# Designed miniproteins, single chains, continued (3), part 40

Each design is a single chain, and the fold is of that chain. pLDDT is the mean over its residues in the fold that is shown.

## One batch from the design tools (miniprotein)

Design m9456
Fold by ESMFold2-Fast:
Structure m9456 (fold): chain A 60 residues (1-60)
Amino acid sequence: AEEAGQALIAGDYETALDLVERLYREGKITPEQARALLDAIVAHGTGEVAERARAFLESL
């Protein structure tokens, strides 16, 4: 969760999305935590990264 947050602060939305997906799959973050991080990626990301983040949000 902290690593995904740091990637968001750095503007590395691709890394942030990959970290959220991995942490959620491993059960290390809750669906609520995943939604909050994905919302930030959707709000600030562009193109394919934003589309992938929206799709993942809809799957939660």
Scores: mean pLDDT 77

Design m9457
Fold by ESMFold2-Fast:
Structure m9457 (fold): chain A 60 residues (1-60)
Amino acid sequence: LSPETKRKAAIAAIKAATELGADVEVRVEGDTITVTVSHPDPELQKKATEAARKAMEEAL
């Protein structure tokens, strides 16, 4: 994956999760992108995690 593609994927994940009020931490190691999503509400955490994952996959 190109560095530009990884950056776009990370940005997409951050935007998707933060639109749901979640905190997002993104780590890129080689070709692996790790996204950690945190929210006090378990339901919103699940929705934010899925939104971030889908946004990343669409950007990749």
Scores: mean pLDDT 76

Design m9458
Fold by ESMFold2-Fast:
Structure m9458 (fold): chain A 115 residues (1-115)
Amino acid sequence: MAPVATGRGSAEVTVKEGENIEELLREAGRKAYEQALADLKSQGVTIDEAAAREAFERAIDEAIKQAVPKLKPGDKVRVSVALAVTDDEVTVHAVISNAETGEILGQGTATVPLP
């Protein structure tokens, strides 16, 4: 098996009336992504951060597209990001779930090849 390094992060937000839900989820996803990067770096993993960010942006965009129509003011949402890194590629998996019930509202996965 090829060696795989994994990093994980999550952030929670509450949807408030009058807020841009998409921007709120993007900010939560960015915080989760930064935690996942820090987790990988703590393991001594050297990461192509440009490739990882590209994969993250693609994965979170898909998750947000699925989740936004299902959300309303007052909902508590968890955004979780997992990064998997090999010698050849970086894969990002983003999941948006209801923080109280655990129901998955949206998910996306993206893989970017490494140079």
Scores: mean pLDDT 83

Design m9459
Fold by ESMFold2-Fast:
Structure m9459 (fold): chain A 62 residues (1-62)
Amino acid sequence: MSAREKALAELERLAAEAEAAGDARSAQGVRNAKDIIETRKLTAASQERLVAEARAAIERAR
């Protein structure tokens, strides 16, 4: 997988995890990050940062 494909797969997993936990806000935030990666040509560093931010938001909700 490319870095972009890995980032999109991880964000999909995080969104599903947040939805399963009943955290609609975090799920929406993760979906927004996924949309940004899908619609913009981002560097690998920017993609990694968005994934890390989404992961941190879900972790804080636990």
Scores: mean pLDDT 77

Design m9460
Fold by ESMFold2-Fast:
Structure m9460 (fold): chain A 55 residues (1-55)
Amino acid sequence: TDREEVERQLREAEELRKQALKAIKNGDVETAKKLAEQLESLGDVQTAKEILKQI
């Protein structure tokens, strides 16, 4: 596996998590839901479930 590719995916997941937290704080359910789906697609299923549980 390409190490740079893995690092890029981890950074993308971190940014999506930050955006999802902001969306939850703002009550933006639709944005939080879309971000959770993107996190699940990247393999971060646990965080995606936690986001969906909060909205």
Scores: mean pLDDT 79

Design m9461
Fold by ESMFold2-Fast:
Structure m9461 (fold): chain A 69 residues (1-69)
Amino acid sequence: MEAAREEALRLLEEAERLGVRVVTETGDVSTAQKVGELLKEARELLEKGEYEEAIRVAREAIQLAQDAL
């Protein structure tokens, strides 16, 4: 579904921005690495067309990054 793909892409982009901020604003490399792993997983799921799972993983990455900021 186009709407689910668009939501996944939006959340992935937000998670990427927050992950960069974790590195630049806090220096917490450990948390940034975990965010990066979740982003990699979400990208792979998106490539496979598993949009709902990509959304779930991207939200986990966002939450982890926000908790570090």
Scores: mean pLDDT 83

Design m9462
Fold by ESMFold2-Fast:
Structure m9462 (fold): chain A 84 residues (1-84)
Amino acid sequence: MNEALITAVKNGDVEMTELALAVARATGGTVEDFEAAAKTALELGQKESAIVAYVAAAEKAEEEGDLKLAEEYRKKAEELGYEF
């Protein structure tokens, strides 16, 4: 699990969470890291951070060729109010 990403989510700063997600995506963050970040954001009531994390998970899953997993994460983001 990416500790820096989870810490950014726990601090409640959406902009810092977006930056941490962008860095994690560039530096080898996994789909599991992004899903963990999204779940942590939801537990803290941070819908916007959860949406950004699920979008990152979907994009990473698509890059890895897991189109089914990517679609599941897109649906989770849409359920939270994101429009694709």
Scores: mean pLDDT 76

Design m9463
Fold by ESMFold2-Fast:
Structure m9463 (fold): chain A 60 residues (1-60)
Amino acid sequence: DLQAVLQQLSEARELMEQGREEDLARAEEILQRLIEQGKLTEAAQGLLGYVDLLRRVAAR
C-alpha cells in the first residue's frame, strides 16, 4: 500500500523535526524498515543518514 508507505515516511520526517533522541531513534527504526522492505529506498536511505548525523550531534 503506497499510501501507508508514504505515511510512514511522513511520520519519520516529523519525528526528525522534533529532534529529541527518542524521536530520532524511532525515525531511524521506521526508515530502516522501509529500506529492508525495498520501499522508497533512496529517500529512506538519505533520511537515515541525516538521522544518524543528528543523533551524533545530540549525543554531545
Scores: mean pLDDT 80

Design m9464
Fold by ESMFold2-Fast:
Structure m9464 (fold): chain A 90 residues (1-90)
Amino acid sequence: MTLEELKARVDALEATVDELIARMEQAFAAGDKEAMKRLIDELERVAAQLETVLEEMRKVGAPDELISRAEAAINRAREAVEQGRKALGL
C-alpha cells in the first residue's frame, strides 16, 4: 500500500467516524436505543479498520502527522462507543 493510499484511507475513515458520531448524538437525543446499538457496532468496526491502517503506516514509516490523525480518530470513536454504552446501561 502506498503512502497516498494510506492517507486516502485515513481521510475516508475520519469522515466516517465524524458522521457516525453525529448520528449517535441524534439517536441519543431521540432515545433510539436500537439505532445507538447499531452505531456502537459501526464505530467499533471503523475503529478496527483505522487500527489496521495505523499498523500499515508504522510498517511504511508514515509521517507522524498522519499517524496522529489516525490515533485521534480512533480515540474519538472509542469515546463515542463508551458514551453510548453508558447511555444504554452497558
Scores: mean pLDDT 86

Design m9465
Fold by ESMFold2-Fast:
Structure m9465 (fold): chain A 91 residues (1-91)
Amino acid sequence: SIEELEEDIKKIKEKIEELEKKLEELKKELEKLKKELEEAKKAGDEEKVKELEEKIKKIEFEIEELEGLIGIYEGLLKILEEKLEKLLKEK
């Protein structure tokens, strides 16, 4: 039904918003770690440099996974919104 489709669209929009908020937090954490990495490099702390590089790689991977997931939900949202528009025009 149209009502079920509207509810599905709402749920997907809420999911995208949740994922975008998580993405923003991860990007802020990545920026902090990159600044810490520059300071560790200037200090010659090779052990801390390695630790920070590993943490950065993990967060970069999480960001890529999350961006991919957001893209999937955005694609699904577009399909459902186009389907809703067609159904509303057939009245």
Scores: mean pLDDT 88

Design m9466
Fold by ESMFold2-Fast:
Structure m9466 (fold): chain A 68 residues (1-68)
Amino acid sequence: SALEEEARRLIEELRELLEKIEDPELKQKLTTTINSLEALLKAKDEVSLRAGIHEGRELKEEAEKYLE
């Protein structure tokens, strides 16, 4: 589905950010969110996956601002 492809794309983007981030707390947040999104993809719960994508996008913005 489009939602599952969106989640997979977000996971890849978060993994790329994880390689660039030096802050231990932010690294742990990224790792936890990646693992959560992968679990939600496996569960095929579209409601929870949509919420997880929203939270993951906010974390992506936080990580991108950290690198600026």
Scores: mean pLDDT 86

Design m9467
Fold by ESMFold2-Fast:
Structure m9467 (fold): chain A 78 residues (1-78)
Amino acid sequence: SHTKQGEELLKKGEELLKQGKYREAGEMYAQAGAHYLQAGDLKKAAEAFRKAAEAYRKAGDDRMAADAEEAARWLEEQ
């Protein structure tokens, strides 16, 4: 299911974050957000995109961070 795939990707993102692999962590979190969105879980999707934005910012990827923040903000306004 998309929910299960989202959960697995969040876990992988957390593991990568602990290793200092910030860009890869952001990519996993963004993919988790996409899967939660497909599952219709807007709250979990927003949370995942917020985590992606934080990870991308730590990686110095300001553009990817901004895109993830915009996605999270849009979902929070639904």
Scores: mean pLDDT 89

Design m9468
Fold by ESMFold2-Fast:
Structure m9468 (fold): chain A 66 residues (1-66)
Amino acid sequence: VDELIEKGKQALKEGNYEEAVKLFEEAISKDPNNLEALEGLSLAYEKLGDFEKAREYRQKAIELWK
């Protein structure tokens, strides 16, 4: 999971947002409550213009943080 998170962050940094989505989705499939993966998915979807999915993953991350 940690390696997937780091690869996802690297993909975001490089502007490869579709690859970042795939990596963070795989991380969530292994750990559905991984905050870094949820935040990464939210950001990647925002960069892709999918604001509805970005909001959903951000909300999920916020609920887990509380």
Scores: mean pLDDT 80

Design m9469
Fold by ESMFold2-Fast:
Structure m9469 (fold): chain A 96 residues (1-96)
Amino acid sequence: MAEEERRKKFDAEVEDGVRALQVAVDFTIEARKILKEYGITDPEDIRKFLETIATKSWEEVEKTVKEILKKHNVEDKYPEIIAKLKQLREAADAAL
């Protein structure tokens, strides 16, 4: 029946959405831990970073991270932080 096929398609789309959400949540938690290790705990800076990672290119993420680190006087840690974030992103992409 058409209603049963529609429900199976909806359930599959929900399962894919739940997986994507779980990966996004795990990425968010681990990315926040990385920033916290370097003393970045300001809610506005974390929000700006997370909005950028969700909506912008990786180049803009790198720029935003560098600006945040400069604000907190830890710009010298940029290469270490960006490498950790890139590794985390690659792991998230592999989990999808």
Scores: mean pLDDT 76

Design m9470
Fold by ESMFold2-Fast:
Structure m9470 (fold): chain A 62 residues (1-62)
Amino acid sequence: SARARALLARAERALAAGDYDAAAKYAGQMGVQATIDGDEELLARARELGREAAAGDPSAAG
């Protein structure tokens, strides 16, 4: 879907910029859209981006 691809692009850009909060937000939205679409590849990618964002997020580190 065009919506899921747009969210993927936003999540990847945010992650590349070190904006882990935005990356997690867009990855989460992409995961929801991928689930609705039945797109297993995008869902797996959303999970990867969410994990990377969480690992880099200073708020998650405590």
Scores: mean pLDDT 79

Design m9471
Fold by ESMFold2-Fast:
Structure m9471 (fold): chain A 70 residues (1-70)
Amino acid sequence: MLPSDAEILRTIAAMYLAMAKRALEQGKKDVAIELAENLRKIADQLESLGDTVFAEEIRKEADEILEKAK
């Protein structure tokens, strides 16, 4: 595993999570959904790199955003 790749993905995940929450607050449900789907993909990559705990947390956050965007 490459620790630098995991660190980059964690940073991207944090940014996308903040953007998704802001989009949801602004009523931009379509944007929030797209960002949450991207967060799920990032979580899958983090899990593949062995960062399972952070991947699980990001996946949970993405699922909450998707539920609120319905």
Scores: mean pLDDT 83

Design m9472
Fold by ESMFold2-Fast:
Structure m9472 (fold): chain A 57 residues (1-57)
Amino acid sequence: TPEGVELGKRGYELAKQGKGNEGIKLGSEAFRLSHGVDKEAEDLGGAAEGTGQILLN
């Protein structure tokens, strides 16, 4: 989604400006949100259950 891309870009810019760790954290979170949207489209009817299995490992 456009929102995810926007957040990711902002995070990277903040990190470069002077925040460093703070900016990287924001960027990482935005990336996770964006990835979720893509996976939702390919969901096999078990996204929630699949995520639980991945978290275990």
Scores: mean pLDDT 55

Design m9473
Fold by ESMFold2-Fast:
Structure m9473 (fold): chain A 66 residues (1-66)
Amino acid sequence: VDEAIEALKRGDVERAKELINQAGTLAAIRGNEEAVALAQEAVRLLDEGRVEEAIKLLEKLKEALE
């Protein structure tokens, strides 16, 4: 998740989406429904160009993966 946040700070939205999708897949395998929902919402925000809101969601995703 930290790498996805850093990618967004550099403007690399595609790399961030790849990393978020990987985190979502891992969360799904582990049965973490909250983390899956947060990962999906973060990708949606990035598709809408809402980078700052996506970063805040990624901070919550990081907490949900702990």
Scores: mean pLDDT 80

Design m9474
Fold by ESMFold2-Fast:
Structure m9474 (fold): chain A 71 residues (1-71)
Amino acid sequence: GSQAQNIRQQILSIIGQILALIGEIFDLERQLALETDPARRAQLRAEIDALNQRIKALLAQMQQLSRQLAQ
């Protein structure tokens, strides 16, 4: 039905957001690999951790939407 189609579109949007965040993590990981300053390394790790937390929140949202499709 139309509700199932709307939920699928929301899931696809979330997947797009997760892929963008993964790209940002790859960029930060490359910076971290080249960084020798301990303070900057700590900052980069904190930024990566924040992006990982955002991905976890988006995955939880996807799980809720997937449960709605299963009903």
Scores: mean pLDDT 89

Design m9475
Fold by ESMFold2-Fast:
Structure m9475 (fold): chain A 69 residues (1-69)
Amino acid sequence: SEAEEAKEKGIELAKQGKLEEAAKQFKRAGDLYEKEGRLSDAANAYAEAVRLDPKDKEARDKFWRLWKE
């Protein structure tokens, strides 16, 4: 899926030490997983985006929205 492709790009960028670019790809993967109704995968992708770039408020807000039942 497009979400899985974005996740793979994030992994590759993280391996290269491009952490902010990797975080953007994980955030995109989260958005795409949400569109697919895969909320657990979306939450995990947003968690990775936050881990790689903790100053990205949008990714943090999206993670908290899915974490909050």
Scores: mean pLDDT 85

Design m9476
Fold by ESMFold2-Fast:
Structure m9476 (fold): chain A 68 residues (1-68)
Amino acid sequence: MMSIEELKEELERLLREAIRTRDPAVFRRALDLLEEAYKREKDPKEKENLLNWRDVVVSLAEDMGLPV
């Protein structure tokens, strides 16, 4: 199981790659990662954090004009 710290590190890595490449597939990978973490999470506070991270990823993709 991926920890929240590991998830944050991987998410930051994917977002840097997505910005550099402007590849919508990288944004989709980040969203898939967050969705899988959300499905496995039982703590309401951590679920709220995951939804906030998802909103950041979606907003960034929208600002770049990329489909998600």
Scores: mean pLDDT 80

Design m9477
Fold by ESMFold2-Fast:
Structure m9477 (fold): chain A 77 residues (1-77)
Amino acid sequence: SEMIILFRMASLIVEAQYLAEQAEKQGNTELAKEAQELAEEGRKLIEDFKAGKLSPAEAQSRLDSLSRRLEALRAQL
């Protein structure tokens, strides 16, 4: 459902922001920047989906892509 997709997008942003904060505290400035960029892409995804620019299927596909990138970044921590 639309509500579940939006909730998952919001959760991704929170996790990416948390990863950025952790990376910054560890002095990993590159990882912190990549995590911040991921959070910004997540915010843009919410905006585009709420604006009707993306179908639920397109939104889910982009969310899945961002989730895979978040997992790859977490592996670097």
Scores: mean pLDDT 89

Design m9478
Fold by ESMFold2-Fast:
Formats: sequence, structure tokens, C-alpha cells
Structure m9478 (fold): chain A 75 residues (1-75)
Amino acid sequence: SLEEELKRLEESQKLAREIADTILNSFYEALLNELKKMGVSEEDLKKIESLPLAKREDYLVRMVFAKKTLEEFEK
């Protein structure tokens, strides 16, 4: 029935959001670990974590790219 399909869709959407949140959290943890390996201070990492979510993602990606670029240049 249509009601059963709607319930299934709602449950699927909830599960999809939970999976997306888990993936995003794992991605942020991986980026933070890369920055730690590159020698970024704990104080700077805390500042990044205090940023709004939308800004934090962009900043983390840019920081990893900048650090990796510098590391390659110093070779």
C-alpha cells in the first residue's frame, strides 16, 4: 500500500542521513589526523573544530592541501 511505501521511504531517508553523518565525521577525523601528522599544533586544531561546520570543512581541506604542497616543495 501507499502508506507502507511512505513509511519505508521515511525510514530509508533517516538511515541515509545517519550514514551521511557517519561518513562526514570519519572524513573530518581523517583530515584532522593528516594535519596532526604534518605537525599542526593542538591549539590550531582546536580553533578549526570551533569553526561553523560549513567553514570547517573548507578550511580543513585547504589546510591539508597547503601543507602537502609545502612538503613537496621542500623536497
Scores: mean pLDDT 71

Design m9479
Fold by ESMFold2-Fast:
Structure m9479 (fold): chain A 63 residues (1-63)
Amino acid sequence: GDPAAAEAAARAAAEAAKRAGTDEVDQHSMGGVTYAASGRPELGARYAARAGSEEAAKAAIAA
């Protein structure tokens, strides 16, 4: 898909998670899943990796 739109969507998802009171790991995981869903699994994995979560990185690739 459009990488700029995917990045904007991932950032919006992370911001929504932050407003919901989730921690930083969950915020980055949400961004990773959004990137993967947009057809950018490599970016999703990198976003999830910033959270330091191996599970989040795998979920981002699998989505």
Scores: mean pLDDT 60

Design m9480
Fold by ESMFold2-Fast:
Formats: C-alpha cells, sequence, structure tokens
Structure m9480 (fold): chain A 58 residues (1-58)
C-alpha cells in the first residue's frame, strides 16, 4: 500500500542518517544500504535509487 511505501521511505531516511552521522560511512555506502532496504520492501531498483537519492538531497 502507499502507506507501507511511505513507512519504508521514512525508515530508509533513518538508515541513511544512521550510516552518515553515527557510523561515519561514506555517502555511497549509505546509498547502497538504503537501496537494498527499499528493494526488500517492494521498490524496484530504479525506484529505490530515485528515493534514496532524494533523501540525500533533503
Amino acid sequence: SEMDRELAIKRAKDLIKFYLEVLGKPEEEALKMAIEYLKTHGFSEKEAEEEARKILEE
């Protein structure tokens, strides 16, 4: 559902923030982890990449 997709995006934001701010990982590594997370929640590779990159631009 759309609500489930929005929740997955919110969790991906939290994951990117954790990797960048807590673990000190490079942006590319945070991006890869978020893409894999979104793919496990029904996003295609392209959709997951687009959403993860949007999160980084926020």
Scores: mean pLDDT 83

Design m9481
Fold by ESMFold2-Fast:
Structure m9481 (fold): chain A 81 residues (1-81)
Amino acid sequence: MKLEEAEKELKKGEKAFLEGNYEEAIEHYTKAAELAEGVDDELLSRSYNHLAVVLEKLGNRDEAREALEKGLEAAEKAFKA
């Protein structure tokens, strides 16, 4: 199921992040966001928030800000549902 696949990708991203594999974490968080889109706004928000943290650690401030904005938008939709 798409929700379970999104959760699995988010977990893989978290593991990669803890291991310092930031590029791998970005790949998994991006995939989690893609799978959560239109399915679960809370998981979509969590995926973008994690993505923003990794992007900031890599010094990519503009992409990190964009990810935070998308995460906030998803969180607002989840709250209103």
Scores: mean pLDDT 84

Design m9482
Fold by ESMFold2-Fast:
Structure m9482 (fold): chain A 83 residues (1-83)
Amino acid sequence: MDEAIELAKKVYEQVKERGEAVLDPERPLSDEEAAVIAYGLAKGVLERKADPETIAGAQRALEEARRMLSPEVIERVDKALEE
């Protein structure tokens, strides 16, 4: 999980700065780990001035990730993204 949170932060920063992210996980991700990374990606898109369709897609991805993740995991990801 810590690795997934670190990847989420990296993806968030890349999307926020450049509008795209490169992800190269060292192993296959679990559904929960993939949801953590999707959460970071979606938040990065929302921080960037994106087109309305991209924003709508990011909001949907964020909602889906929140359904898969516990509130405790979401809090940990949010703390990492704020640093």
Scores: mean pLDDT 75

Design m9483
Fold by ESMFold2-Fast:
Structure m9483 (fold): chain A 62 residues (1-62)
Amino acid sequence: MSDEEKLEEAKELIKRGKLEEALEILTELLSSEDEEIREEALELELEIAVEQLEAAVKKVTE
């Protein structure tokens, strides 16, 4: 299974709302030898982190 295939799987998981499973795959991809794959994985992890932070802040502030 290629790193590109794993990246596409992570994107599908994000689309389905399975953020925890997507983060596991993205974390593995941060160790990829392909710089482009690493950059994309980092960008997607950051996007998920921002979404989770916004949701958490909204929940505590009501």
Scores: mean pLDDT 78

Design m9484
Fold by ESMFold2-Fast:
Structure m9484 (fold): chain A 82 residues (1-82)
Amino acid sequence: MKIDEAEVYLALGQMALALGDYDTAIKWYEKALELDPNNAEAWVGLAEAYYKKGDFEKARQYAEKALEIDPNNELAKKILEK
């Protein structure tokens, strides 16, 4: 079985986000989305990283994209709450 590279990049982004390395998290989430643009978790990860950096406009934009893919995504809804 081949390892899904998109899932590996998603996991790396989530780890970087948890460590407070928002720029690294953004790079990994962008790589995950290059492989799987329908990954709602990667879009919400980008939204959270930009929110933590104070870029609320991009955070909102990416959270809305996550909700387009998964309307029940609780993390995306939470980011839109500000």
Scores: mean pLDDT 81

Design m9485
Fold by ESMFold2-Fast:
Structure m9485 (fold): chain A 74 residues (1-74)
Amino acid sequence: MDEELDRLYREVRENIKKAWELAEKLPPEQRQLAISRIVGLEIEAVAARYSRDVEGLKRVLEDTKKLIEELEKL
């Protein structure tokens, strides 16, 4: 039953794409910090999917939502 895992991973990837689009609009210094955070979340998402960690992937999803909210305020 990997359907929930696949749906969560897809949502995380969509949020990561949105975060990248927002980061590209930032000044260089803030952009570098945003990119570092995005890359960290990508690594965590891949690790959670590989280990079939649904709860870990839900945590990553919430972290991507928070990152998007923070980037939209900049």
Scores: mean pLDDT 84

Design m9487
Fold by ESMFold2-Fast:
Structure m9487 (fold): chain A 74 residues (1-74)
Amino acid sequence: SPLVEELERVKAELERVLATETDPALRAEIEQLIQSIDALIAAMERYGYDNPVLQREAEVTLAEARRLLARARA
């Protein structure tokens, strides 16, 4: 699934940022988003990669992850 591959890729980027981040509020936001990505991947594995509700949730989550990465790297 291209969406799962992209979720795993942004999760890896979030984990890399988390490894060097010292702001506790930003660390908490990153950790929460990583947990949300893990739950979403698990749901897609359980209910299907082509599930339209989960695909929409994945697109929203990817947008949130990209916004957070931009903030953390600024």
Scores: mean pLDDT 87

Design m9488
Fold by ESMFold2-Fast:
Structure m9488 (fold): chain A 61 residues (1-61)
Amino acid sequence: SIEELQAQIDALNKRIDEIQKEIKEAEKKGDEETVKKLQEELRKVMEELARLFARLLALQR
């Protein structure tokens, strides 16, 4: 449903915010390996978010 899809989008947006904060903290510590892993995680989450947004827009037509 649209409601379930919106809830998934909201959850991913919160995860993106969390990952961005974790990246910032890892950068402050000079933990380059953790930064790379978190950037890859962020990329995957953003790709999933884009797919869900495309699906939501199609359903609202």
Scores: mean pLDDT 85

Design m9489
Fold by ESMFold2-Fast:
Structure m9489 (fold): chain A 55 residues (1-55)
Amino acid sequence: SEKLEKHKKTLEENYKLAVEAIRRDPRLTPEEQQRRIDVIKEAYEKSLEKLKEKE
């Protein structure tokens, strides 16, 4: 579905922006950056899976 493809692209763009924001945050240690990236990556992957199941 074209609508689902656009939703997937939006999720991917949001994920990329969140990762960049974390990597550019000078208040976070490298370990904290990695933990936050891992959490948002897991959330992104779960969102993609839910999108496939919604049909």
Scores: mean pLDDT 81

Design m9490
Fold by ESMFold2-Fast:
Structure m9490 (fold): chain A 67 residues (1-67)
Amino acid sequence: EIEERIKKLEEELKKNPSAETYVELGRAYLEAGDYEKALEYFEKAIQLDPRNEEAVKLAREVVEKLK
């Protein structure tokens, strides 16, 4: 379930914050329909790794849904 996945990812983030973990949290919130939190996590992933094309692509998709 999405809630369980978010909980596990938040625990992973506390131990070792990474762009990949932020992307996965963004994806989980996107699946839950929380577009604002999804965008926040994708933006955090981009801040840690500006070369993460997947995070940039997903952030754009979320922005389109928020319009």
Scores: mean pLDDT 81

Design m9491
Fold by ESMFold2-Fast:
Structure m9491 (fold): chain A 81 residues (1-81)
Amino acid sequence: MTNRILGDIAYVRGKKLFEQGKYDEAAKYWELAARFYEQSGDYENAAKAFELASIAYENSGDTEKAEQYRKKAEELREKAK
């Protein structure tokens, strides 16, 4: 299945953008990674990717999206149990 591999690619792109200070773009790639992980049933990696998207949105000043994605990460961690 390609969804996990696509998630890994998006995750790595997000990390590179975050290291460059491109927080909004990093958040979008980590959102994309989370969606691919979720579609593959990898709820633990999906939760982690949404947590990183939340941190990136917080760094960009988008506190509303940061809170939204923290909540999504928590919901997915409950599914991973």
Scores: mean pLDDT 85

Design m9492
Fold by ESMFold2-Fast:
Formats: sequence, C-alpha cells, structure tokens
Structure m9492 (fold): chain A 64 residues (1-64)
Amino acid sequence: MKEIKEKAEELEKEYRKKGEEDPKHAELWRNIGRKIKELLEETGDLSLAEELRKMAEELIAHLS
C-alpha cells in the first residue's frame, strides 16, 4: 500500500498545482485530487491509479 499512497499523493499534488493556476476552480481541483486519493487508498489497486491518471489528464486538457 505504500506505493499506492505515494502515487495517490503525487496525483493529489498535481491537482493542487492545477488549482493554483486556475484560482476560480481551485477548490474543485483539490476536491477531485482528494477523492482520487481516497479511492486509491480504499481499492488498493495500482492499475486503477493509472486509469484515473489518464482520465485526470483528459479532464485537465478539457478545462485548460
């Protein structure tokens, strides 16, 4: 689970960074990152982490 936690934290940090670049949606970005982290910790599935990361990139591109 330590590796999963590290992956989740990295993803959450990326979302926080996006929030800093987009102050209007800062809370939304942080909430999304936190929920992804929680989901990863609950499922314990590293494959799911990769899928969520790709989905996050698509979402970010859509809002950018």
Scores: mean pLDDT 68

Design m9493
Fold by ESMFold2-Fast:
Structure m9493 (fold): chain A 96 residues (1-96)
Amino acid sequence: MAEEVLERGLKALQEKNYDEAIKLFDEAIELAKDDPVLRARAYMLKASAYYQKGDYEKAIEAFEKAIELARGVDPRLYKAAQTFLKEVKKKLEEKK
């Protein structure tokens, strides 16, 4: 169920329906309360949706949550989230 909702969110994100994607990722996070890897993935995708929407501050918050959840559980996801966080922080500085 949580993976199915995550996949629906991914489709919405690909179709540029950012608000629907964010809603679906939030639903996946709630359903995956016992799965830190799936929750971290959902937060990364939620952060990507905020980034594409131009909401860099919310994207930063979501990437920070992904980093927290992936730490010690998924080293690849942890590194990816840190890399994207740096990129979003640069974009926020450019927007100001």
Scores: mean pLDDT 84

